# Ledger of designs, part 71: designed miniproteins, single chains, continued (3)

Each design is a single chain, and the fold is of that chain. pLDDT is the mean over its residues in the fold that is shown.

## One batch from the design tools (miniprotein)

Design m10450
Fold by ESMFold2-Fast:
Structure m10450 (fold): chain A 65 residues (1-65)
Amino acid sequence: MEIKIEVGDIVTFIVEEDGKKVEKIGKVIKVYKDSVLVAYPKKTGKKTESKKVKVKKENIIKVIK
């Protein structure tokens, strides 16, 4: 599937947690040939930290400008 993804785009993507597919929203910080590096907020106790994950382009559901 060809999805037009650029650095700075907001994307909805799928990751697996506890054997379930979970949708997350994050910002694209780098684009590769078949994948993107996405930064998203994750709560750790009372703090919200920015986490980074490499997501295959096929696991991107939506691109928000």
Scores: mean pLDDT 73

Design m10451
Fold by ESMFold2-Fast:
Structure m10451 (fold): chain A 80 residues (1-80)
Amino acid sequence: MEEERKRIMEEKGMKPEEIEVIEMYRKGASLEEFAEIAERWAADPERLGAAALAVAVLRRAGVEHPVEPEIVALIRELAA
């Protein structure tokens, strides 16, 4: 089931890093693990989608991560 979901997400064009964050969320990974992902990939524009997903998980849980303002600002800049 987990492997099948990952395969479907890959077929829909999701990047491996984005799939990894979604699978971590499904498995009930700790908020600390999502904070590490956000911090690790905040500086990598190719992995910005995965960093944004990790920040979204933290935000939903009521946790404000130090790199969230930088990631949000960069996403807004790219969307403009």
Scores: mean pLDDT 64

Design m10452
Fold by ESMFold2-Fast:
Structure m10452 (fold): chain A 101 residues (1-101)
Amino acid sequence: TELPEFLKRTVRLSPEGQAMVESLTGRSFEELTASDLLQLLLTWMLKEGLIETKPGPHGTRLLRVTSEEARRIFGRDEFDVNDAEGLLQALIDKGLVFEVK
């Protein structure tokens, strides 16, 4: 499966974002790909029960925010798991990501 070009882009993490990734991976990153960041964050949130997945139209999957913590991170109650650009924009809006290269 080929990743969209957008998901291959490098993102720069804020100090808060770096602390979050370090808690999830045991490593501190100043930069990683958008794909790696989203995969780590969504995997963690699913394991912690902060979000859930449900069937969407035509075999897609929706993410539903079940916790206030995840709602604060994403700023919305439900989103398409394939809307990687919208998910990354939410992380920028919350100050976890500074820039996309």
Scores: mean pLDDT 71

Design m10453
Fold by ESMFold2-Fast:
Structure m10453 (fold): chain A 87 residues (1-87)
Amino acid sequence: DKEKKELFEAIELFLLYYKYKRQGLPLDEAEQKALEEMKQGKYLSKEEVKELIEELKEQANKFATPEQAKEINEQLDKLLKIYEEVK
């Protein structure tokens, strides 16, 4: 399914970008490194994806309102499900 492949690639790129951004890389360098690793076929493991999603949930719970945190957590759970279905 072409749509599922495109969605998977978008999720993978976003998580790679977030991985490098949280390591303290400047935005431009984090984006460039994420794109380069995607081109090289270097994908995040299932364990790395779960870790990054759990970290994003923790950030939402810490800084968002309870209503916003619930919505963010639900969206992150949907992303993880899509990732698991196409990987």
Scores: mean pLDDT 75

Design m10454
Fold by ESMFold2-Fast:
Structure m10454 (fold): chain A 70 residues (1-70)
Amino acid sequence: MSSLSFEAAVRLAQLGEKELAEEIFETLKQQPLSQEQEADVWEKLGKAYEDKGNLEEALAAYEKAAELRA
């Protein structure tokens, strides 16, 4: 299991995105995420932070997603 994607899913659940977090946990139980899939998870976390007004955390999550896609 990817520890980074697991941590991102935990944070999504804490931000109220419970259904999205559960979907990510279910995927992680079946197979490890690809680098692109892991980037998608971090991008979703960035969007969740942005929607909550946590712009600094949103930027950090988006930067992590971009790094994974580079």
Scores: mean pLDDT 78

Design m10455
Fold by ESMFold2-Fast:
Structure m10455 (fold): chain A 100 residues (1-100)
Amino acid sequence: SKAEELAKKLEELLNELLEKIKAGEISPEEARELAEEILELFRELIKALKDNPEELKKIVKRVRDLLVEAYNATKDPEIKEVLIELIEEIGKLVEEFEES
């Protein structure tokens, strides 16, 4: 399904972000670019899962867990700020979806 394809792409980008952070191979600028791509995929995924809130909850938990792992893996305060902003924006999108 489209939702399964979007979820797979989202997990691939999250794992790419995490691996680059763990390797010390990512700049704050690259982290922002990946965060923007992750956020856009998440917006599309919410639209695809509008009739399946239980699946969305599972994906939100996975995304949050990976972003928290990424936050704990970095010592760069600018990358930490990017990750916190991404977590907050995802949280806002989830709240908007639940209020719809």
Scores: mean pLDDT 85

Design m10456
Fold by ESMFold2-Fast:
Structure m10456 (fold): chain A 77 residues (1-77)
Amino acid sequence: SLVEELFEAARNGDLEKVKELLEQLSKHPNAAELLSQRDEEGRTPVDLAARYGTPEVYELIKNFYLQKEFGIKPKKK
């Protein structure tokens, strides 16, 4: 599934794969619900990116989730 691929990409810090998977997820009406799924240890993709990924991977997944779940737009810079 897209979510399982996102777990692996987040854990590996694979920035290009994360971007590709988030673009695919953006086409799903339930993207926020998919991103709130937890692995066998109860970790979300954001949790895995925070622990194992790069800062850029973490920010991409976090901002995408916040926008889809809460309608929070990322800060402009």
Scores: mean pLDDT 76

Design m10457
Fold by ESMFold2-Fast:
Structure m10457 (fold): chain A 87 residues (1-87)
Amino acid sequence: MPSLAELLEEVVRRAIERGQLSEEERERLYEIAREVIARTPEDASVEEVMAEFVRELVEREGSSARTLEIIEHMLQSAGEVLAEVEA
């Protein structure tokens, strides 16, 4: 089974491809992902990690239309990854 860190990295990667995110947006998402994983217990669910990621992103960037679009891409990508790792 992939770790929570590996799952979140894959979700971010798919969101970047789906949203055609810029290099700056990509670096920012990976920065937030690293900080969230560092603070999250190893036994946390993917849903808990995603909720914390969304909270951190909104707190830092605000609720602009672009930030909400990125959140939508992240949630769609998380759903796809979870469907693939049913075990």
Scores: mean pLDDT 78

Design m10458
Fold by ESMFold2-Fast:
Structure m10458 (fold): chain A 108 residues (1-108)
Amino acid sequence: MIDESLIDELLERLKELGLSPYVIVLALVYFYVLLKPDASLEEAMEFARKVAKKVGLELTPELEKELREDIELILNAPVGIDGVELLSKLRGIDRETARKILRVILGE
């Protein structure tokens, strides 16, 4: 499992960008998948639920369905896809937001 202290640090940095709780969850799931490319959908969803609790995001059945769909896009992304292009396909993330997320996650 990823170091929880690192997740908490990245979460606070993403919050400083003024991102919505939903976008913070997707950003950290993307980071999780970068570290564990063989992760199953259920492992990624379990991680997403953990992050949602940390950011105070209530996962209604409708929102959990939307989150599952967005996570499936991350997991099924073509090998070598640009991170900005991938993230900008997700709900609530435009290309500017995607660039900000990547700078935090990858230290760019």
Scores: mean pLDDT 82

Design m10459
Fold by ESMFold2-Fast:
Structure m10459 (fold): chain A 76 residues (1-76)
Amino acid sequence: DPVLEELKEQAEKGDIEAQRKLAGLLGYRGTKEDLEEAIKLYKKALEEAEKAGDEKSAEEYRNQIKILEHMISLLE
């Protein structure tokens, strides 16, 4: 899906709006595999935000990771 791939690239680059859209799409239609992929992207974005000293973006990424990890924990 070209739209999903663009959102993943933007999310990895620190676009918070793209990350919210990505989380929404994956949460609505995502499999465990998609959720795990999203977590990897957010963890990478978190690392970059922490290196840049961007605490607001880092906090948003931590929150998204927690939400996605919780969603995975609900899957059988």
Scores: mean pLDDT 74

Design m10460
Fold by ESMFold2-Fast:
Structure m10460 (fold): chain A 111 residues (1-111)
Amino acid sequence: DVEEDLEAFEERLLARAREAGDPIFERIARLLAELLRAIVEDIDEEAIEEAVRRLRELVEKEGPVEAVRRAIPHMETREEAALLGLLLLQNPEVPEELKREVARVMERLLA
């Protein structure tokens, strides 16, 4: 059951974020879980493929911090926001300012 799997994933994300002691990471983990739930209700495979392609290309060329910075202006879909949230949780070295910008965009895409 995808919903049960997402609930388990959310609990793991929140546990990791709390262990890091960073309030913005906890907020990003919660927003990511909500975005993933929204995505599974209406899966757009093309949007996922395009988002993965763009983010992978940026990370390969610029590294994770610069990839996040360059991806923010292009976050137009829930799929892009979810992937960027995952990248942030894997790369704690990303500056707090960029983390806050990503959280803000994730919140807007959930509204």
Scores: mean pLDDT 76

Design m10461
Fold by ESMFold2-Fast:
Parts: structure tokens; C-alpha cells; sequence
Structure m10461 (fold): chain A 96 residues (1-96)
């Protein structure tokens, strides 16, 4: 059930965005934009015939790059648990 796995991956991205906005409310607009781009990337890569694993790795790279480019070291430290939780959740969906 690729459709069910994709839906769960999208729900995990939504949960990540809400948790990240709670920690970094001043970044809320940027986080919403990142979330939309991540969902679009995930869907586009699946539509092109990539595996869910490949699509998830691309999304996680996009998230990691955004953290490196946009967050201070202190903000990264605060948000790292959220990113790690997303990575673990997405890997669990892939491994089902």
C-alpha cells in the first residue's frame, strides 16, 4: 500500500512542522514553506518511480540543508530532536 505509506509520511511531515513551529515560532512562515516543498518533493519523486526510501532520503537531505542554511547553532540544538524523530518515523514507514 504505497498510498497508505505516502499518507503516513505526509502526516509525519505535518507533525514535524507543528513541533518545529512550537520550538521556533519566529520561523513559522519559513517552516510552513519548507513543509510544502518537502511534501511536493516526496510526491514528485514517488511519481517519477523512485522508491519510498529514495524519496524519504531526498526529503531528509532537504530538511538537513535548510537547518544548516537557516538556523543558528542554538536553534539547531533545540530542533535536532524533532528532525531525528522525523527521520526515525519516516524510516519506520519505509521498513513496513
Amino acid sequence: SMEEKLERAIELLDQMAEKLKALLPERAEEIDELQEEAKKLLKERIAKGESLRQAVLAVLKKMSDWFDDNLSPEEKSAAMAVLSGLAAGLQAVVDE
Scores: mean pLDDT 86

Design m10462
Fold by ESMFold2-Fast:
Structure m10462 (fold): chain A 87 residues (1-87)
Amino acid sequence: SEEEIKQREKELADRRAFYDELLASPEGRERIQRHLDELIELYKKLKKKDPSKSIPAQLFNDYLFAEVRGDEERAKKLKEEIEKFLS
């Protein structure tokens, strides 16, 4: 719906603002890079297990954002959705 599109656009704008604030400091950049490195290692493990499967980039981006902001419950749910592509 148009409401769902507007909500997603707001979420993406809020996410960009959050990353921009973190990128302004060395500590914030290190935090983003640490979680990004962990995500890259997860991707490599998934690709090694089944290289024929593709995982939507949106799931990785949503997972990275949940990890970076410390949303443990959201990150766990998104990780389970990513791992579902291995089954």
Scores: mean pLDDT 79

Design m10463
Fold by ESMFold2-Fast:
Structure m10463 (fold): chain A 81 residues (1-81)
Amino acid sequence: MVDENLKKLEEAATQKLDELREEAADNPEVVAMVEQARKLLEDKVAEARASADKGAALAKASDEVLGAISEVEKAILEAKK
C-alpha cells in the first residue's frame, strides 16, 4: 500500500513538474526551482523506500514535494505580473 502511494506521488509530481517546466521555459530562475523540486522528489522517494517507517516517510515526502511544487506555481504566477 505505501509503495503504491509512493509510486502515485512520484508519477503525479513528475507529471506536474514537467508541466511547470514547460510553463517556466522563458524564466531560468523558475526552471532552476523546478529542477530543485525534481531532485527533492527523487531524494524523498528514495528515502521513503529505504525507510523503516514508510508511512511517516511518505507523509513527509508528500508534504515537502507538494510544498516545493506550490512554490514553483507561485513563482510562475509572480513572473506573469
Scores: mean pLDDT 80

Design m10464
Fold by ESMFold2-Fast:
Structure m10464 (fold): chain A 82 residues (1-82)
Amino acid sequence: MTLEDVAKELESVVRLYKEGKLDEAAEQARKIFEKLGIEVPEDATPEELVARAYRMLASIYRALGQDEKAEEYRKLAEEVEK
């Protein structure tokens, strides 16, 4: 799986969250993390899972040289975790 493929899957989490589907967004994020071999606490809240997805998108876009998008996703992660 390329970084671009991972970003595309994580953007589905962003879409679900923006649609107000927090639980579906969190479930999608957990599935993506499991595919990547990333351990997620079983007691992680939906907001924590979505925020982590946003932070991962920020890291991916920074690695791809898309600094403006990386900063946007970092700010969105902070808003979710409130």
Scores: mean pLDDT 82

Design m10465
Fold by ESMFold2-Fast:
Structure m10465 (fold): chain A 68 residues (1-68)
Amino acid sequence: SVEEEFIERLMTEKGWSREQAQAVLELLKEQIKDRLRAEGMTPEQIAALSDEEFLKLYEEEVAKAKAG
């Protein structure tokens, strides 16, 4: 899955354990959901997002975190 590829990439690039990478992914997922709700998306629209669309949003959130 795209989420598994993201986890493996975090483990490789950051040197994190799988547990740490999964915990970070879960936190990013919640941050993205909070942002999308603030931008006016409904829970139904958020639930309808594909794994690929979610992965793109994860990458954007990580990029923003690195800039701050």
Scores: mean pLDDT 76

Design m10466
Fold by ESMFold2-Fast:
Structure m10466 (fold): chain A 92 residues (1-92)
Amino acid sequence: RRPSYREIAELAGVSPATVRQWLRGEITPSLETEMRILLALMRLNGVDISDVLPLLVDPEPDPARVEELAARLYGVSPARLRELIERHRKAA
């Protein structure tokens, strides 16, 4: 099931316009806002932190696993997911 921008926005605590713009790559909001949207997508698509955590701790995450997770998160590109993983690892 593909969640609507409104469903994602309500769960993430942002506007539907922000979700749409972020998914289209039109904006680069704060890491906090990106993480809120990502967590909302995870919850709506049945993806848990345990599915993401191995990719965050692996210095060379498997491209196939990144692609699989991006597909499960509907609308998040593999390139954007890789960027989020790298930014989170740098912030830790």
Scores: mean pLDDT 70

Design m10467
Fold by ESMFold2-Fast:
Structure m10467 (fold): chain A 74 residues (1-74)
Amino acid sequence: SEEIIEEAEKRIRELLKDMPEDDQDHILALARLTIREQSEAALEALRATMRQLGVPEEVIERVVEIVREAIERV
């Protein structure tokens, strides 16, 4: 299960590579928490946080799909 989370984190970090490191770390911490909680509410909070930080909508949807995939596999 931890390997699934680590693989999701690697994919997300690559998508966010052009963002400031602090924003990347914040989003990754929230994504990790969302996968562990396995809740739709946590996923929507993650989506809202990414929008507030200025992540493009296309990238947000890619991150959300990675997180959904990880939730299904954990």
Scores: mean pLDDT 83

Design m10468
Fold by ESMFold2-Fast:
Structure m10468 (fold): chain A 62 residues (1-62)
Amino acid sequence: ADAVRRAAEEARRAGKDESLVTTARLVAAQRPAPEVAELLAEAILESKDGNELSDLAAERLG
């Protein structure tokens, strides 16, 4: 499923920080499991920048 890609594109359209897209790509590469993709997509949409996404990913994905 392209959940992570769709969330990153939505964040870009919303004018969120470029660091968010960069961090999303790195987290997705480190945790490529399909079941993780939905949680990561939600974290991307809730985050405003890469630092916030990194914190949410650590909390939700371990």
Scores: mean pLDDT 74

Design m10469
Fold by ESMFold2-Fast:
Structure m10469 (fold): chain A 88 residues (1-88)
Amino acid sequence: DLLKEAEEGLKYIIENVEKLRKEAAANTNLSEERLEELAKQYKENQPIDPRLFGIELAAYYILLGKEPSPLIKEFLSEELLKLVKEIV
């Protein structure tokens, strides 16, 4: 159930927003190029929880002040991306 997977991802972000912020701040040297590499790996390697990983990666992009990759937008709806932006 994709909706339940999305709900679990959003819950993770809500519960871990401070941790995600700290991790993003610690990765201040992480380039847009590296973020794009991670998005490509997401698309190619089909992580165990693809929706959870995609939502987390989108949150990470936003916390770094970057727009989420088009590769992530292929998997996540604009509505989910808006919710992630509101949470972080």
Scores: mean pLDDT 64

Design m10470
Fold by ESMFold2-Fast:
Structure m10470 (fold): chain A 83 residues (1-83)
Amino acid sequence: SDKIKEFGKKAAEELRRELLKVGASEDDAEAAETAILIGANSQNVGITRTVVGIAVSHLADNPEAAQAVSKAGDKVIDAINKS
């Protein structure tokens, strides 16, 4: 669904801004943005959980950033499940 892809793009852009605000590096913010885009473009809950989980694991030293990525992933999963 093009609606899920568009939602994922907006969620990824918002997540990048949130991560930079909580002190994540530009590289970590870009990696998390990419994970959300992969998840949304897949339109598959299992793939989304996997790529988001990997991104969260790389942010173990920044709990606020890890929580933001997890929340963005949950929003994408919710959107997939409602479609």
Scores: mean pLDDT 87

Design m10471
Fold by ESMFold2-Fast:
Structure m10471 (fold): chain A 78 residues (1-78)
Amino acid sequence: GSSDKVRKAMELILNFRTLDDLRAAEDYVMEAMQIRTGRPVTRQELYDRAKQLIAQGSYNDILVKLLELRKKIEAEQA
């Protein structure tokens, strides 16, 4: 179910090694959101929601952790 997908994404975030782990975590979170919304979810919607959560002070959300990991990877590749 949706909760199983979120758990798998969190495991990938916590044990991050490569860009493939980030992409797999994104895919699991997108699948979880699709299960909950009943529609396809884009990576852009994922990160837009993460930004809203940051603005609300919800730093412990998986979407925020995923955005922070993406920014860290992009910075290390620059």
Scores: mean pLDDT 81

Design m10472
Fold by ESMFold2-Fast:
Structure m10472 (fold): chain A 104 residues (1-104)
Amino acid sequence: MEAVREVVERLRREGRSERQIAQAELTAHALLLEAELEAETLEELLRLLGTLQTSELSEEEQKLVKLLEEISEKIEERKKNNSEEYKELEALREELLKRVEAAE
């Protein structure tokens, strides 16, 4: 959770939009809940997500795309199970959307 907070604070200091910050935060929580990623891997993924606005994809960004694809499959499988963890993620999504609307 500290890794998520650090990345969010950094994106905010960089002047990223609330939409971008909310998307990164929601993605990080989804990865924690659905893919059971370790903190170091999550921190690296969030760092790379912050750079994905560039038109050129580096080797690191290409690896991130593959990881996101694998994680997306795990999220979709978990979503079918309609678990309590998924309900918590949905509640977080609503909260982040309200925050984005308030910031704009």
Scores: mean pLDDT 55

Design m10473
Fold by ESMFold2-Fast:
Structure m10473 (fold): chain A 75 residues (1-75)
Amino acid sequence: SDVGMRHVEEAYRHVDIGERHLQRGDGEKAMQHGMEAVRHGLEAMRAGDITLGTGAALRGMGVAAEAELLFGVKA
């Protein structure tokens, strides 16, 4: 699905930005981008791109979990 693939692309864009914020010590922005990646991954799943959307959501959850673990930021 074109819509689902755009959501997968947006999710991974947010993962990359979130990981850069983790490296800079900005846990709040890392959490924000990790959660946006989860949202886009779930929208990709709703559009029928289940496997890629699930992968993207899991990567976003990873960024959010690292932000919480390293910096004490909550979703």
Scores: mean pLDDT 90

Design m10474
Fold by ESMFold2-Fast:
Structure m10474 (fold): chain A 65 residues (1-65)
Amino acid sequence: ARVDEIIARIKAGQVDGELFREIAALPEEDRQRVLDAFAEHYGITREEAERILEMGLRGLELKPE
């Protein structure tokens, strides 16, 4: 499943701009599942994981600097 593939990439350390775009395109329920898995893997809160996603997406919208 798409969510399981994204979670597997997070656990493998394969976090890039394409992954952030795919997470952002998920339905809310699936996005929350991915963010929870991201938070658990990195030992951070769900709110911190959501902030990281937002920052990564802004880096894609704005020029990557």
Scores: mean pLDDT 75

Design m10475
Fold by ESMFold2-Fast:
Structure m10475 (fold): chain A 105 residues (1-105)
Amino acid sequence: SATMEGLLRLLDAAIEQLKELPPSPEVERLLEFLEETRERVERAKTSEEALEILLEGLLRLLRELNAPQVLIDAVEEARSLSGREAIHTAAAVLTAIISELRQRS
């Protein structure tokens, strides 16, 4: 499915970008999360299940990392969006997190 392919592409891109950053506990935690999520998404029976895995996992991670409320709210809202729009929102959130980690490096 296009949604499943989009999710796997998003996760692979985020993992690649994180592997280029200097090691840190936050980078290692996000990398672990994305690699585990990628495996769970690949095993998901439906695109809807795959999206739920990513969005729920991302919400828990953002809360764990004390991320800005705007990012948490964006992921919560993405749960009500179409697959493409949800992927776009997740990509924007991951880009914001990776950018912050890059600046701290």
Scores: mean pLDDT 86

Design m10476
Fold by ESMFold2-Fast:
Structure m10476 (fold): chain A 74 residues (1-74)
Amino acid sequence: SMEERKEAILKEAEELAKEILELAKKQGWSQDEIDRLKKGLENLLETMRKSEDLEEMETYLGLMKGFKKELEAK
């Protein structure tokens, strides 16, 4: 169902946000940079939770996946 797809996207996004934060910490990002990143990810997740547009949610998820891949490549 559409609701099941929304739940799946949100779950994946929440897991990605945690992984992104841990990768940034491992790469030696400053506490100030980590705090800003955390706020940005929390705001993005809130936007996704309020969204009724699956294409918008998939776009944000794709951006998060891309950011994680860029961090892993460094």
Scores: mean pLDDT 86

Design m10477
Fold by ESMFold2-Fast:
Structure m10477 (fold): chain A 96 residues (1-96)
Amino acid sequence: MEEAIRESSGGLLVVAGETSVALAERLIRRMEEGYERGSITPEEAEALYRTALDAARGGLQSAENALALGDKRGEEVRRRAEAVERRAREVYERIR
């Protein structure tokens, strides 16, 4: 069961979405920690923010594609991608 689910096109899209969301979370963390420590420039903060938004949008697209193929696990990835996009905006607005 697990192997068949993992090897499906929907399953691969879920993994792609989860990977994009995880990348966005790391970029947000780097931006927030770098700001708190005074170790990032405004240009670095903006680059991290833009890349985090792109990664969150990529995760959302992969989740929507997985759902279109009938993989319900895409719903969780979609929710996480939306939350991460919101978090990126909140952190960047606070530090700008």
Scores: mean pLDDT 84

Design m10478
Fold by ESMFold2-Fast:
Structure m10478 (fold): chain A 86 residues (1-86)
Amino acid sequence: LERTRKLLERFEELPPHVQALAAQIWGRRLVERGELTPEIVRLLEEWGRRHGEAARREGSQLSPEERQEAVEFAERRVREWWAELE
């Protein structure tokens, strides 16, 4: 729970369209590791409600190439920050 909270705080420093991708990637990692708890689900849902609309608007304006770059950037940031918090 603390690790996810700290990561979401760091994600708020990213551009909105990258924030949404980072949260999705992190959520998938938690599912893969069996670490997704009801508390974490609620935290991610609250975060998504606050940031989802801005991320959707910005994301819809990206080209396929820009979207791929955003995904790669988000994956790299999640991997780096997750390693730091282990």
Scores: mean pLDDT 73

Design m10479
Fold by ESMFold2-Fast:
Structure m10479 (fold): chain A 90 residues (1-90)
Amino acid sequence: MSEEEIEERGEFAYRATYEKLAPSLSPEEAELEARKAGELAKEAARIESRVRELASTLPDEELIELAEAEMEKAIAEVEEKMAAARAELA
């Protein structure tokens, strides 16, 4: 998967989340949730790309463990980044 495709997936998730939440949340909260969705979508796409590249060299069990570990790390990093951004709005 190209870096451009990863960015496109992130932008799509960001826009879709913002448009869905903007009527129900403040613009600032909708922006934070949209950024979180975009960042998670990009990280998921990067993990998918890495797993696909390794699929010919690693057994399925190791690919699953790698994907789960990378996704857990990505979720934690995105949550920390969003918590910091939210604190700046308070």
Scores: mean pLDDT 80

Design m10480
Fold by ESMFold2-Fast:
Structure m10480 (fold): chain A 87 residues (1-87)
Amino acid sequence: ANLPKDFKLTDEELEALEKHFEEIKPSLSEETAEILERLLEYIRETGKSFGEAAREYAKEHKLTPEQREAVLDMGAFLTELVAKRLA
């Protein structure tokens, strides 16, 4: 089955994801926060899906398991947003 993270984000969904990141940022390590921030910037600049951007970013930066979990948590938030749009 195709995961919602593989769909292209609307501008509204990307803004919601960026706001969610800012809300959780104080609870993240500096390194993990930087990774998520750069990933969101990459998505905004390229217009790619979350899943595609995350794969390309991870290929270059070799994410740790902890950083991968943070990306998955962001993907879970996005899954609820995209599922709501598709309903």
Scores: mean pLDDT 74

Design m10481
Fold by ESMFold2-Fast:
Structure m10481 (fold): chain A 75 residues (1-75)
Amino acid sequence: SRRDRVMELLIRRLEEAGLEGLAAIVREVAAETPPDASLAEVAQRVMNRVMEEHPEEVDRFHALLAEAIGEVEAE
């Protein structure tokens, strides 16, 4: 699905950037979120956890998420 492709790309980009803690949050939230939940719902749940656990990385995370969405939409 588009959601799965965005999440997989985002995890890869986070790991490449050395942000393993954020990559772990994305994996956990994606696994815990119902399969019928939208990309927007998963993204919001991830963003809420990033804001709570890694507030210093919020802007960087937001940029990487937007980039991953843009790359998948260009396919």
Scores: mean pLDDT 83

Design m10482
Fold by ESMFold2-Fast:
Structure m10482 (fold): chain A 87 residues (1-87)
Amino acid sequence: MPSDLEKFEELLKKAIEAVKKGDEKEALELLNQALVIAARLLRDAPEEVQNEVLRLLLAASHAVKKGDYEKAIELLKELLRKVREAA
């Protein structure tokens, strides 16, 4: 089975592709799934890491809802980098 980390990365990659396609509904659904997995991944993480990951996910969701797709992609790519560095 994929790890929660691998599943989280896959959801972020799919969310980026949905945003690139302009599929706001799919992007938000994928980000909601990523938030659920993030809650499980971050349970034992330092508070600063928890706050940063949640901040980036919420900011990306907000950018998608505002139609700022370039900002959403930037934030999701930053989150992917931080998650890979923490692994």
Scores: mean pLDDT 82

Design m10483
Fold by ESMFold2-Fast:
Structure m10483 (fold): chain A 87 residues (1-87)
Amino acid sequence: LSEAERFALFLRGQVRAAREDLERLLAEGKISEEQAARLREVLDEWARRVDGLVAAARAGMPLEEVWARAQEVGREMRRRIDEILAA
């Protein structure tokens, strides 16, 4: 329970930081509204996948496996974010 909750806070913290970066870039005029909309879709998907991993951990999936899957998801989401920012 304790480790799963700390893991949940860490993963959700990553998504929150990415949302804060998005809003900052938009406020600074460094991205378009179209890029912002696409980024919000990616971040919403990332948040849903994180919630799924947290649920899996609480259901008894080994934390080592959950962590490995979380790293894969994080890499996929960051790649998609970078592609949108480069457009």
Scores: mean pLDDT 84

